# Designs tried in a protein design run: designed miniproteins, single chains, continued (2). Part 55

Each design is a single chain, and the fold is of that chain. pLDDT is the mean over its residues in the fold that is shown.

## One batch from the design tools (miniprotein)

Design m5894
Fold by ESMFold2-Fast:
Structure m5894 (fold): chain A 66 residues (1-66)
Amino acid sequence: MEEVEKKIEEIYEEAERLEKEYPDDLEKQIIAGVLHLLAAVYRTLLKKGVELDLEEIERLVEQAKK
């Protein structure tokens, strides 16, 4: 499941991008924090062998880019 691992990494990178690009935007900082938590949850589920829906993960990353 290298594709799922890559998507989790993309979520993490997007969170880092929001934190860096919009440091004074409280709303963006909150979204970044949520994305960090979500990436950590998905990473934990992947380690436990839980099936993850790649399309759902991709959709969530797209929503984060608003």
Scores: mean pLDDT 75

Design m5895
Fold by ESMFold2-Fast:
Structure m5895 (fold): chain A 90 residues (1-90)
Amino acid sequence: SFEQAFLELQQQYTEIGRLMNLDKKKAIEKLKEYHAFVLEQLGKLDDSKRNELLSMAIWYLRHLIKKAQKLSPELAKLAQEYLEELEKLK
C-alpha cells in the first residue's frame, strides 16, 4: 500500500502538470484531489513512511508552484496554501 500510495502521488503530480497546459479549471480540480489523497494517506501510514510521503508531497507542491506562477496564478496560490498546511505537519 505504501508503494502504491507513492506511485499514485507521482501520477497525480504528473497529471496536474499536464492539465495546467490544457485545462486550468481541471488542473485546480485535480490539485484538490491530490491534497485530499495526501491527507488520507498520511493518516494511514506509520511515522517513517508518513514522513517520507509527506516530504515527497511537499516536493511535488513546490515544483507545481514554480511551474504555475506564470501559467496559472490561481493554481499557484492554492498549491501554496496546501504547501503551508503540509509544512505544519512536519
Scores: mean pLDDT 87

Design m5896
Fold by ESMFold2-Fast:
Structure m5896 (fold): chain A 68 residues (1-68)
Amino acid sequence: SSIKKELQKLINRLIGLELQKIGLEFDKEMAKKAGDTKKVQEIEKEIAKLDKEIEKLRKKIDELEKKL
């Protein structure tokens, strides 16, 4: 169904965003070890933006799953 195809695309996008978040969390830990407080703050802002995108995407997935 068209809904199933759209759901798969959204799930693939969610996986991509979750992987990006893992990378940012790693970069944040490296910045902390280096004592780069400015870099830590920049990465925290990027993680916060990414978390909002992930939340929106999860809500879209949940709404689409209810239509199956």
Scores: mean pLDDT 89

Design m5897
Fold by ESMFold2-Fast:
Structure m5897 (fold): chain A 87 residues (1-87)
Amino acid sequence: SMEEKLRELGEELLRVMEESLREGKSFAELAKEMAKVTESYPEIPEEVREKLFMAAAQAYLRYLEGLMSPEEALELFRERIEEIIRE
């Protein structure tokens, strides 16, 4: 189902973010990896893929600005993924 594909994409994006936080990657490196993952799910509407990217970007930038710990940024992104799936 579309919801199953959305959840699968969300889990892959969460893994990318967790690895990027662990490895101390730049925003550009995160964005590149996330783009690669979202391109693997062309059946998901572009608007939804954009919402997921923006949610990840918001959380990661807050982490880079020192406003959030890695754990807080990952949790914010997880919560936003669930909101997007429920839309």
Scores: mean pLDDT 86

Design m5898
Fold by ESMFold2-Fast:
Structure m5898 (fold): chain A 75 residues (1-75)
Amino acid sequence: MDQLAIRIANRLLELADEQGIDFDTVATALQLLFEDPQRLQEAIEAVRNGDTERLDQLIQELLERARRKLEEVRR
């Protein structure tokens, strides 16, 4: 596994833990990231450039999309 992908996953897990986000939402956010080549590339570039602010923004968008997707499925 690429070191950059590991750093993205670790940061997503860190932010999710800080926000009290459940495992299903985290797993869904990771799926959304890896299913979207453009988003994955943006995250890789943010890590490569040391742009933690951009990385955190992308992760927050993914977590919110995942939460909404799970809310729709739970209805």
Scores: mean pLDDT 79

Design m5899
Fold by ESMFold2-Fast:
Structure m5899 (fold): chain A 117 residues (1-117)
Amino acid sequence: MKKKIEELIERLEAFAEELAESDPLLAAYLRGVAKILRDLYLNGMPRQEALDRLSRLIEAFGAALEAAAVAPEVRALLTRAAGKLMDAINSDDEKEAVENLEKALELFEEAARLLAA
């Protein structure tokens, strides 16, 4: 399970790199998310500190999406993804955490597809 979480973080980091030129705002957000997850799951960051950092990142990103006039459907997907990240961090079960992280990544990939259309 811990190896699966690390693999998901690496997938998120790779996805952010792919988006860096086309969607720099989303890329920066995903890099921030990946860093919080890496610090939490691999570097011993307390859960509450990870939640506090993620909440601030989500708030800042939401404000940036509004300023950029991003389509409501894309913002809705990104809000759902943020919810799945929170669910993952709040889970005491590694399997549930993995499932929520996988769902968050799927939602980020869907949001990126809509931004590219």
Scores: mean pLDDT 86

Design m5900
Fold by ESMFold2-Fast:
Structure m5900 (fold): chain A 66 residues (1-66)
Amino acid sequence: SAEELAEKIAEAVAKTSGETLELAVRTEGRLAGLSDEQIEELIAAAKTLSPEELKEFATRLLRENA
């Protein structure tokens, strides 16, 4: 589900920072079927938002893509 994918992305981000954060988001985003544009948006959100806000943002983004 979108919520499960969003939680997985948020968990990956919470364990990383800097370049490793970007790599984690790109990997999980591609596996989730996100476009390159959506992945860049998610990377920007991951650098700015708290873990809880990131889960909500990722869930909305994944549902938008569906």
Scores: mean pLDDT 76

Design m5901
Fold by ESMFold2-Fast:
Structure m5901 (fold): chain A 109 residues (1-109)
Amino acid sequence: RTTHDRFTPETTKDAEKVDASGRIVGPQLLRKVVDSLKPGGELVFDALPIGLESNGETIADRVRQAVDRLVKDGKVKIVSQRRPSNAPPNTASSGRKLHREQIVLQKTK
């Protein structure tokens, strides 16, 4: 089973959907991959932007919500997460390209 897998469209054939830029748009794939991990296995998200131009939400926000739920449910813990602290990185009103977010999760027992 996957112990260290990057979420890109090229690393999984069961990706839910990708947008026109090739980014994964659904957090459901996150839940499926987490469920397939061994206890102690790690998952790395790649190619997820910190923020997109949006109606107040980003793909990164939805992924963070899914991660928070998995942590609350005791399924995973966050090992590392790269994003600006104390910054509102989740909206770019001028269409500005935002940095890629990388999250490393570890499955709990």
Scores: mean pLDDT 52

Design m5902
Fold by ESMFold2-Fast:
Structure m5902 (fold): chain A 98 residues (1-98)
Amino acid sequence: MEAEKKLKARVDLIIEELEGIYLIVKGVEKVAKKNGMSDEEVEAFKKKLIESLPEMKKKVIEELERLAEELGVDKAVLEEAKKRIEEAIKKMEEELKK
């Protein structure tokens, strides 16, 4: 139970970080539109972020797997955590593509 709570806290923090990145992108889009900035720069920023998502996912999943092993968390709980992260990243990728 305590080990599961620590893993859940880590997952929640990672999801908050992903949501934070998405909000930063939205902020960049709003600022660019409001100030008549080039949409090409915003599109380049979004494309670079999308291209970085596979590596980010890999690092995050590896971190969760290491933590689960160290804490002795059940494989089923770890797989659920990995699924949530994968779904969050996929949703962000789809939103960034419009």
Scores: mean pLDDT 80

Design m5903
Fold by ESMFold2-Fast:
Formats: C-alpha cells, structure tokens, sequence
Structure m5903 (fold): chain A 77 residues (1-77)
C-alpha cells in the first residue's frame, strides 16, 4: 500500500540520520566513509519509496533534502 511505502521511507530516513550521526562521531576515516556510504544508499532508497508511494509529504521531502545536503558536505570534507 502507499501508506506502507511511506512508513518504510520514514524508517530508511531514520536509519540514514543514525548513520550520519555515528559518522560525525567516528575518529577512524575508513569507518566514517563506510557510514556515509551506507547513509547515501539509505537516503536513495527512502527517496525511491517516497516516490513510489505517490503521497505528498513535504516535511519528509524537506528532511530528505536536508540530509542529502549534509551528506554531500561531509563527503566533500
């Protein structure tokens, strides 16, 4: 259902937020890079699920955009 896809998108977004939070606290560059790579995959999956749901959720879209921007900044540093 569309509601199930939306719920899954939210779960993947929360997982991505957690990976980014962990990455910012890791001192090992290799482990940080792995957490950021995992976060990128999770955000990509969340966006696909949101698209497939067909439901308009501006708050979730803004959170995805903000996390994608934050991830890009961390990967560029």
Amino acid sequence: SAEELLLRARMFLIAAETNIWVAQRLKDPALRQQQLADAQHLLRTARELLRRSGIRDPALERRLDALEARLAQLQAA
Scores: mean pLDDT 88

Design m5904
Fold by ESMFold2-Fast:
Structure m5904 (fold): chain A 64 residues (1-64)
Amino acid sequence: MSEEELEALRKELVDKGLAMLKAGQPLDTVIRQVVADIQAAGLPKEEAARLALEVTSEILKAES
């Protein structure tokens, strides 16, 4: 996956997570859904872990 494709996926997952929070979903549920979506994308383990941390950090920053 290119850097542009990874950035697009990151933005999509952050937007989805923030939309779920706005809809009243619990933070724990939102984080689990984001992790599941990243696993479904079939990324290498290291890239998947980094993306999960970046997306989770952005969602937590918005919640704070």
Scores: mean pLDDT 80

Design m5905
Fold by ESMFold2-Fast:
Structure m5905 (fold): chain A 65 residues (1-65)
Amino acid sequence: SEEEIEAAREALAKLAYELGKKIPEEKLPELREVAFKVAEKVKEGEDPAAALERLRAELEKLIAE
């Protein structure tokens, strides 16, 4: 539903904000690209919970590098 998509978008934004604080400024373009692609897939009908887990994994990978 639209409510579920909006809630997922908000959760993704909060997660990206919290983890983004730990990502070097030079990697922010990669963070934005990952977040955009995840949001795009949620809009296309991907399960919001699965999309959130994918974003978390990608952000943790960026932090670990």
Scores: mean pLDDT 70

Design m5906
Fold by ESMFold2-Fast:
Structure m5906 (fold): chain A 71 residues (1-71)
Amino acid sequence: SLDQATDLYNQGQRLESQGNNQQAYDLYSRSVQLLSDAGLLGSPVSIQSIRNVGRLSGNERSSDAAINAVR
């Protein structure tokens, strides 16, 4: 799960650098979902993926909700 989530995060960064923000958002969101399901939202990859989801959506409240769901 962590390796798959890290791979999705890295793919998201590549797509974002290419201007594919919608696809990057999807990959970051999937990374967060996998880490949440695995109980790994404390990992550095999860924090960065959550921040990137919030940044691309312009909605930090979504990131806070994801963090609070694990707490």
Scores: mean pLDDT 73

Design m5907
Fold by ESMFold2-Fast:
Structure m5907 (fold): chain A 76 residues (1-76)
Amino acid sequence: SKEKKEELIAEAEKKMDELVAEAKAEGWSEKELIDKLNELIKETMERAEAEGLSTEEIAELYARLMAKRVEIINAL
C-alpha cells in the first residue's frame, strides 16, 4: 500500500541518519558507513517485498533510498 511504502521509507531514512551519527561517534571509515547503508537498503527492499508492495512501489522506494544515500555520500 501507499501508506506502507511511505512508512518503510521514513523508517529507513531515520535509520540512515542514525548510521551517519554513529559513524561520526565511532570513527567509521567512509567505506564502513557505505557498507552499512547498503545493508540497510537491502534489508528494507526485502521487507518491502515481504509486505507485498507492488513492483512500482518497490522501485520508487529503492529510488528514494538511493537518492538519500547519494545525499549522505556527497556530504562526507
Scores: mean pLDDT 88

Design m5908
Fold by ESMFold2-Fast:
Structure m5908 (fold): chain A 72 residues (1-72)
Amino acid sequence: ATAVDRALVQIELINQAQDSNTVELAAAVLIGELEALDAQQLSALRPQLEVVVEKLKPVAPKTAAKIQQLLD
């Protein structure tokens, strides 16, 4: 699988997760996958990542901020 495919798996896990522990673990993995992407790949995922950032704000605000920094 590509780094984009792996990032999409983590985005789906975060969106489906019912517990904060699963969200935090998936978010940590997601950051590693996003750091492997180029600017074009990150830009393509921006709408999905903005949704993830909003979901992470109440659970993992520092992780949400790190993802937002990668998009800026």
Scores: mean pLDDT 82

Design m5909
Fold by ESMFold2-Fast:
Structure m5909 (fold): chain A 77 residues (1-77)
Amino acid sequence: MSYAVLITGLTEEEARALADELRKRGYSAAVVNLDGPAVLVTGLSKEEAERLAEELRKRGYHAEVMPLSEVLDKLKD
């Protein structure tokens, strides 16, 4: 099952910079607007998502792991 990491609490510039960094590392990362600028990383296994979220939290980001189905529900509204 596919998982995602959602990174919130970013400025527009920070979101673009983080998405570019993650894309260069081989992740499928996109800038989204969810009550403010955010970065969404998709196409991950559960273990890959947990590892990425832990890394980003250590860097001071607010990162959440969720199944792709939950992300799609949040993006529809």
Scores: mean pLDDT 81

Design m5910
Fold by ESMFold2-Fast:
Order: C-alpha cells, then sequence, then structure tokens
Structure m5910 (fold): chain A 87 residues (1-87)
C-alpha cells in the first residue's frame, strides 16, 4: 500500500539519521530529519500515483547516496530494498 511505502521511507530516513548520530554527525542527522518531515508533508498533497513515483525516486536517490558516502548499514539497506520491491 502507499501508506506502507511512506512508512518504510520514513523508517529508512530515520535509520540514516541514527547512523549519522552514532558517528557524532548531529547536524547531518537534523538535516535528514527535517528533509523527512518536508518530504512527508509534500507526499500528503499528492495523488497515490505521484506518491509512488516520488517514493521510488527517493529510494533510488538514497541507494546512490549510501554508495557515494560509503554508508554500510544492513537495516537501512533492507528498508530501501523493500521499498524498491513494493513500488
Amino acid sequence: STEELIELLREALERLAEVYESQGKLEEAKKIRRGMEQLVEELATLSDEEKRRLILWAARYLEQYLREHNIEDPELRELIERILELV
């Protein structure tokens, strides 16, 4: 469901923020959480089809971001994979 996709995306972004917090990168974690809140607010204004398209884009962007920043977190990877499978 679209609601499940939004929740998975929220969980993935929260997990990324926790990874940065564990590294002492508190400002990066705050930016991620602010971005998550803005993304969720934007999603609320969209149709189900537009929501799925934006979520797919965000999941692919996150996957690329993790590779570029050498972020190795199994839980975060699993959340992104689940989003990509359900879209």
Scores: mean pLDDT 85

Design m5911
Fold by ESMFold2-Fast:
Structure m5911 (fold): chain A 64 residues (1-64)
Amino acid sequence: MKKDLVAAGKLVIELVEQGKSPEDAIREASEKFGVSKTEAASAAAHLLVEQGKIELAREILEAV
């Protein structure tokens, strides 16, 4: 993944873990890193699948 996509995905996960909705987390990460909402959500889902958190990855993708 490109550097900005990894950073965006990590921010989505961090914000969701802090109690933000997936929709708000995706929006904030996309705006901060200049990536699309789909790119931010896909990057977060990819990182979560690598961690075995498949259900949370699905939830984030459904929020796009």
Scores: mean pLDDT 83

Design m5912
Fold by ESMFold2-Fast:
Structure m5912 (fold): chain A 75 residues (1-75)
Amino acid sequence: SPVERARELARRAVDALVENAKKMIKKSTDPEKIEEIRKGFENQLDLIAKFALSAGIPKEEVDALRERAKKEIDS
């Protein structure tokens, strides 16, 4: 199913985005750079969410995925 492929791609994209953002934050000692990383993370997460919604993934599922990603970056 195209929807199942989109779901898998969205999950993998979010997982990679979270891992990359956490690594960049851990290596940064500059608050301004950390803010830029967080802003980039939110912008990319929004693009992934838009893709997921356009592919027919339910809004509730996409919102849950976004919520988990935001919590993981701050953990």
Scores: mean pLDDT 87

Design m5913
Fold by ESMFold2-Fast:
Structure m5913 (fold): chain A 82 residues (1-82)
Amino acid sequence: SELEKKILEVLEKNVEEIPPETVEGARKALARTLKEVFNLPEELSDEELEEIAEELLNSPNPMMRGLGKNLLAVLEAEKNPL
């Protein structure tokens, strides 16, 4: 619950600076949020983001699983451009 609130607060702040109008914008906002919340390195590779998404999907917390699904959807959209 506390971790969820922290993620949402940081995400809200980051989406104000990086508008999630595009898949790229949404990915950057999520990457920055995860970096701040989990104290991750400055650069996040797609492989690192996928690992984080898998960890979130395995969380007992439904909000964390939702974040993992959203992150995977953003990454998959980048891999499979229309």
Scores: mean pLDDT 64

Design m5914
Fold by ESMFold2-Fast:
Structure m5914 (fold): chain A 80 residues (1-80)
Amino acid sequence: SKLEELKKFIEESKDISKKKEAIVTTVQESTDPKLVAEVLETALKSKDKEVVEFAKKLIEHLIKTRPEFREYLEPILKKF
Protein backbone atom coordinates (compact mmCIF):
# COMPACT_ATOMS: atom_id res chain seq x y z
CA SER A 1 0.00 0.00 0.00
CA LYS A 2 1.03 3.67 -0.24
CA LEU A 3 1.27 3.84 3.56
CA GLU A 4 3.65 0.84 3.68
CA GLU A 5 5.80 2.44 0.93
CA LEU A 6 5.89 5.74 2.87
CA LYS A 7 6.88 3.96 6.12
CA LYS A 8 9.64 2.08 4.27
CA PHE A 9 10.87 5.36 2.72
CA ILE A 10 11.05 7.01 6.17
CA GLU A 11 12.93 3.96 7.57
CA GLU A 12 15.38 3.37 4.69
CA SER A 13 15.99 6.67 2.84
CA LYS A 14 19.15 8.68 3.56
CA ASP A 15 17.52 11.92 2.33
CA ILE A 16 16.62 13.64 5.60
CA SER A 17 15.03 16.66 3.87
CA LYS A 18 12.75 14.46 1.72
CA LYS A 19 11.75 12.35 4.74
CA LYS A 20 10.75 15.52 6.65
CA GLU A 21 8.81 16.74 3.57
CA ALA A 22 6.93 13.41 3.29
CA ILE A 23 6.04 13.47 7.02
CA VAL A 24 4.78 17.10 6.86
CA THR A 25 2.76 16.42 3.67
CA THR A 26 1.07 13.38 5.28
CA VAL A 27 0.19 15.40 8.41
CA GLN A 28 -1.15 18.35 6.37
CA GLU A 29 -3.21 16.28 3.90
CA SER A 30 -4.53 13.47 6.15
CA THR A 31 -7.72 13.67 8.23
CA ASP A 32 -7.03 10.17 9.65
CA PRO A 33 -5.41 10.45 13.14
CA LYS A 34 -4.39 6.76 13.13
CA LEU A 35 -2.54 7.08 9.79
CA VAL A 36 -0.76 10.24 11.01
CA ALA A 37 0.17 8.44 14.26
CA GLU A 38 1.65 5.44 12.36
CA VAL A 39 3.77 7.74 10.15
CA LEU A 40 5.03 9.75 13.14
CA GLU A 41 5.78 6.58 15.16
CA THR A 42 7.83 5.31 12.18
CA ALA A 43 9.73 8.63 12.16
CA LEU A 44 10.44 8.33 15.92
CA LYS A 45 12.03 4.90 15.26
CA SER A 46 14.31 6.42 12.58
CA LYS A 47 18.08 5.89 12.71
CA ASP A 48 18.49 9.62 11.95
CA LYS A 49 18.45 11.70 15.16
CA GLU A 50 17.45 14.79 13.15
CA VAL A 51 14.30 13.00 11.87
CA VAL A 52 13.48 11.75 15.41
CA GLU A 53 13.81 15.29 16.88
CA PHE A 54 11.73 16.73 14.01
CA ALA A 55 8.97 14.15 14.63
CA LYS A 56 8.95 14.86 18.40
CA LYS A 57 8.53 18.62 17.79
CA LEU A 58 5.81 17.98 15.20
CA ILE A 59 3.91 15.68 17.61
CA GLU A 60 4.10 18.35 20.36
CA HIS A 61 2.75 20.94 17.89
CA LEU A 62 -0.10 18.65 16.75
CA ILE A 63 -1.16 17.82 20.33
CA LYS A 64 -1.58 21.60 20.92
CA THR A 65 -3.19 22.53 17.56
CA ARG A 66 -5.25 19.47 16.55
CA PRO A 67 -7.29 18.01 19.47
CA GLU A 68 -8.48 15.07 17.30
CA PHE A 69 -4.85 13.79 17.11
CA ARG A 70 -4.13 14.09 20.85
CA GLU A 71 -5.52 10.68 21.90
CA TYR A 72 -3.39 8.92 19.25
CA LEU A 73 -0.18 10.96 19.64
CA GLU A 74 0.21 11.34 23.44
CA PRO A 75 0.77 7.56 24.00
CA ILE A 76 3.38 7.51 21.19
CA LEU A 77 5.27 10.53 22.56
CA LYS A 78 5.29 8.98 26.08
CA LYS A 79 6.72 5.69 24.68
CA PHE A 80 9.71 7.49 23.06
Scores: mean pLDDT 84

Design m5915
Fold by ESMFold2-Fast:
Structure m5915 (fold): chain A 74 residues (1-74)
Amino acid sequence: MEEEFRRLAERAMEVVERVRQSDNPEAHELARELGRTMRRIAQAILDGDRDTALRLIREAEELIRRLEEVLEAE
């Protein structure tokens, strides 16, 4: 879990840096949602709620995929 979260956080940071260079409002909205999801994952890990953490990790991975698609389409 800790290694999976670290890898996810690295990918999220990379995508968010690309969004900062984009003028696409959809990309900015998805990046905000990703940020909220990453904070929720951190909280679930701190609370020891593994089921919630795993669900949110899957949601964050999907948001990253959508962000990559939106940024590639520009």
Scores: mean pLDDT 82

Design m5916
Fold by ESMFold2-Fast:
Structure m5916 (fold): chain A 100 residues (1-100)
Amino acid sequence: SKLEEAKKKIDEELKKYKTPEQRVGLLSHYILTPEDDSPELIKYYADRLIEEIRKLYPNPSKKIQELIDKLREIASKDQPDYVELARLLAELQREIEKEK
C-alpha cells in the first residue's frame, strides 16, 4: 500500500544518517511535509522521532519529557494541528541545541 511504501521509504532514508540529531531533522521535515495525509503516517513519523530523542536523552529532563508527551498527544489526533506541531518541533530543536 502507499502507506506501507511511505513507512519503508522513511526507514530506509533514516539508515543513511549516522547521528540521532540528523534523523530528528529528517523526521521533523517529514512530519511537516507528509507524503500521505494519513494520520497513521504522521503518528509513525512522530514515534520514530521520539525514539531518536530517547537516544539523545536516555534520561530526559522534565522539559524534554513534557515535549515528547505533547508530540505524542498531537500526532495521535485524526487531524493534527500542523501549526502546533511546527512550534513543538522548533522548541524540541532549541532544547537539543542548548545541550551543545
Scores: mean pLDDT 81

Design m5917
Fold by ESMFold2-Fast:
Structure m5917 (fold): chain A 58 residues (1-58)
Amino acid sequence: MDDERLEQLLREAGRIGDFNPYVSLKRAIERLGLSIDEAVRIARSQGINLDKGVISKA
């Protein structure tokens, strides 16, 4: 479940293609209707540690 969600998030971020990967990730989160907290939770379930402050500031 979270694996498919993470894959969708990374695919959308790659499609956006901003020079700053955190900006692309933030836009992908918004486009998928996710909160930053939800994206952090999904990434953590797959062993990826996302810094909420860094994403929010992008």
Scores: mean pLDDT 71

Design m5918
Fold by ESMFold2-Fast:
Structure m5918 (fold): chain A 112 residues (1-112)
Amino acid sequence: TKHAELARAHFREAEEHLKKAREAIKKGDSKTALEHASLAVYHAGIAAYHAIQSGDPEVIRETAERLKRLGKELRELAELAEKKGHSKLAEALRKAAEDLDKVAEELEKLAE
């Protein structure tokens, strides 16, 4: 369906932005890293919206699983940021991961 396709497309955008955030942290560019991490979270939110609108429990469960994976990747990215001396960025990334975990939990309940 259109909503299922949009959920998947926006999640691919989120994953690409996380990859760019990771590359920026490796280069010591905390500003670019924060910009891309923020865009990743933004696209993840749009993906969740489209998953809900699809009304398809399989799409909603798939999106919840992908949100939990993205949260895990954000925590890994936070560890990398901390290792590079970007403690404030690491805190922002951990908070974003917590927010995505909460959305995933609500989606799991909705798919029941």
Scores: mean pLDDT 89

Design m5919
Fold by ESMFold2-Fast:
Structure m5919 (fold): chain A 88 residues (1-88)
Amino acid sequence: SAEREALIEQMVEEIRRAEEEGAIELVELSQEEIDELLEKARKKLLEKAKEAGKELEEEIDEEIELLREVIRRLGNRVPKELIEMIKK
């Protein structure tokens, strides 16, 4: 969708700019590490939704796929802070 593509492009550009300015650190991960990180993020989001009494599986899956595409366009590099947040 046009909205999804615009959001992905904006996120990629903002992250690249932040890296260029030294504001964030990007960590290069293998495809396996990215898949494990995103699966952990998905499970955490699903657990929080369930605790809140909400069925958000489709919305969560869409968010995870958006993150996967952003990471792919960054050359399989992920902001260090995002990795730390998901691993908590």
Scores: mean pLDDT 85

Design m5920
Fold by ESMFold2-Fast:
Structure m5920 (fold): chain A 97 residues (1-97)
Amino acid sequence: MDILIKTTEAIAREIASLADAEGRISREALREFALSLGLSEEQAEALVREAMPEGAETVSVEDAVRTVIRYLAEQAGLSEEEKELMLETALKTVREL
């Protein structure tokens, strides 16, 4: 499924590009990114709440990637096998950066 892998790699790279000098992604940067994917304001806020630990102002690239990929896979109605493939592909992509 080349298109799924390529799309997942592109999303993972975009998420990694949101990181500051410390490798952290702010709540605002993650929210703006979610909106850029075509999510509604409510969906973007829900995604940020799932990605951010209670009281946290930032999230790691890997945690942001896990939350975003899982959310998008669930919204797309993908199988558990496809969700796992997307997550593995995304994490491999950010770890190789």
Scores: mean pLDDT 80

Design m5921
Fold by ESMFold2-Fast:
Structure m5921 (fold): chain A 93 residues (1-93)
Amino acid sequence: SRVEEALRLVDELIDALLKYLRGEATAEEVRALQARIAEILATLSPEERAEVERRAAERGVEAFQAALAKETDPEVKAGLQQAIATLQEFLAA
């Protein structure tokens, strides 16, 4: 389904963001995945979009918390903490 396709791209985006924070991926790669996700979201109903966005935020929090627990670089830690805070604020709204 388009919802499952969007969530697969979300998992790819989460991986790309983790690599980007470590200098292992480009901003262009992150933007390309974001653009592709946005295209799919535009084809979904408002309810399906809200569900994908909520599940994406939940997946992001879990992945970033797991990465933070093992991270030693203080700049990467700061980036992960900020990302987690932003996603948790979205989920609370």
Scores: mean pLDDT 86

Design m5922
Fold by ESMFold2-Fast:
Structure m5922 (fold): chain A 62 residues (1-62)
Amino acid sequence: MEVRERLLELAREMAKQGDTLENIRGALLNEAYRITGDRERAQALVDELLPEVEKLVEEKKK
């Protein structure tokens, strides 16, 4: 599984369980850093995914 797909899957599961955007973002950053070993790349991946993560969290609020 690509890193991006793996991070989105984690975000979906956390949003499904009612986690906040802040908690999901933190978890994604930690997971991305664990996979890539590069803080800048990890941050860039999370930033690219943020709009999709925000949509997932907003959908679960309803």
Scores: mean pLDDT 78

Design m5923
Fold by ESMFold2-Fast:
Structure m5923 (fold): chain A 85 residues (1-85)
Amino acid sequence: MPSLSEIREEVRRVMDEILSLSPEQARQAVSDFLRGLRDRGASPGQLEEAAQLILDLAEQRKLPDDVLNAISEAVYDELLRFLRS
C-alpha cells in the first residue's frame, strides 16, 4: 500500500511534468497516475486526497483553463470508476 507521504510526493512530480503538456496529455497523465495508485492498493480516502492535491496545485500554479478542465474531468472520471469497483 502506498503511504500518504509517497502519494503527496508523487502528485508533486506528476504536476511538475504536466506543466509542459497539452490538455489531452495532462488528462491522460492524471488518469494514469490515479489508476496506478488504485492498482497499488490506495484506499478511497488516499485517492480523494491525491485528487484534491492535484486540483489545488493546478489552481495554485494558474494552469490554462483548458488544462485545468482536462485535469478536473480526469480526476472526476477516475474517482467515479473507483467508487464503482
Scores: mean pLDDT 81

Design m5924
Fold by ESMFold2-Fast:
Structure m5924 (fold): chain A 100 residues (1-100)
Amino acid sequence: ARREEIREALLKLDEAARRETAITAYATLLQKKYKLSTEEAQEIRRELVERGVPSLELLEEGIKLAEELGDEETKEFLETLKELLEEGAPGEPSEYIEPK
């Protein structure tokens, strides 16, 4: 399945690369919605990186924006990223993942 292929590709990236990919996707969606210039889209991306916006928050906003734009490909990509981050989020108690 395409979703599994995306997930496998993302698993090969480190956490920082996954976050940067999410920020880039979100900036691209904003560019599409508001018809921003390349310069404006780059500025938004830079601001998001500098602010240290949480990846999960960006993914949720990006998924919502992709739905509004009818961009099913970007929505599926961001949903896959969100699932991966929720599964591998540092700080989750192991007892909740594998209770024994």
Scores: mean pLDDT 69

Design m5925
Fold by ESMFold2-Fast:
Structure m5925 (fold): chain A 73 residues (1-73)
Amino acid sequence: NAAQKAANALAMGKIFENLKRYDLAARSYKIAAENSPDPQVKAEAYRNAADSYEKAGFTDLAEEMRKKADEVA
């Protein structure tokens, strides 16, 4: 289900972030955000995706994720 997919993606995002694989962390957090029914969790996941994309050098994707976080918060 969507909630389980979001939970798994959040866990994977944290693992990739700890491994400094920021591109993979950002993708995982984005999947978590897209599958989270809770607006607060969705916004936090989009912010984590934005931070990870920024660290990976994907500034445009980071800006897109920040806008999505603001829209759902």
Scores: mean pLDDT 86

Design m5926
Fold by ESMFold2-Fast:
Structure m5926 (fold): chain A 70 residues (1-70)
Amino acid sequence: MKERLEKFSKLVLEAQKLIDELAEKYNLTPEERRRVGARVTAVLHDALKEGLSYEEALKRIREELEKFVE
């Protein structure tokens, strides 16, 4: 249980960095960034529920972020 919370915290921090990088690279508006954040949060919840490894969860987050590339 404790280890899952620690992995989730690390995933949240990495997800935030990836969202910030995407927002800077593609000049996302605050609204677009919020929308991306909501989608990434859903992916994080699903990954935690499925018991995915840190690397697998991070890969899913990266794949989800790529869907917002313009």
Scores: mean pLDDT 76

Design m5927
Fold by ESMFold2-Fast:
Structure m5927 (fold): chain A 57 residues (1-57)
Amino acid sequence: ASEVELLAAKHEAEHMITEEGWSAEEALAHLKRRAPALYEAHREELEAFIRQVEATR
């Protein structure tokens, strides 16, 4: 389901930022490349989530 895919993408991006030291921009670029349809469908939510994760690391 798209919600499960969205949650998986959020968890992957969070791990990349908090554990691997990626920037929000790097995580967003990765999602745009790997899952472009998911990114476009949930762009605002993914951008807000990922930037919030970076801000709190």
Scores: mean pLDDT 81

Design m5928
Fold by ESMFold2-Fast:
Order: structure tokens, then sequence, then C-alpha cells
Structure m5928 (fold): chain A 71 residues (1-71)
């Protein structure tokens, strides 16, 4: 799974606003770019998962958690 795969899924879901989509993608780019401590990356992934769960995208949130974080 890539950032582009997630962006495509979010773009095709009418429940996700443009603001939320941009925020999720920016957080994902930060998580991939930063390469800081495991704790910092996990925090970014946790925030992404939280937003996705709030939008009812529970399956996508689970995929993101499994592929990019340990939450």
Amino acid sequence: MTIEDIEAKLKNDPRVSEEDRKKIIELMKKAFKTRETVEENQKLIDEIVSILEEKGLTDLAKEVREKFGVK
C-alpha cells in the first residue's frame, strides 16, 4: 500500500471532505519523510487512523495501522 493508494480511496469516498483528505495525506507524507523516532512516526500514524475512523473508514484505518504503525 502506498500514499497514492490511500489518496485514491479517500478521493472516491464522499464522506471524506477535501480538508480531511489533505490533512490525512500531509500526515502520511510527514510520517514517511520524517523518519524520526518510532514514537514520533507512531503518533503521526495514530492521528491518521483517528481521522479515518471518525469518517467511518474503519477498514482503511485498519490497513494504515497494520502497514505503517503498531497502534
Scores: mean pLDDT 72

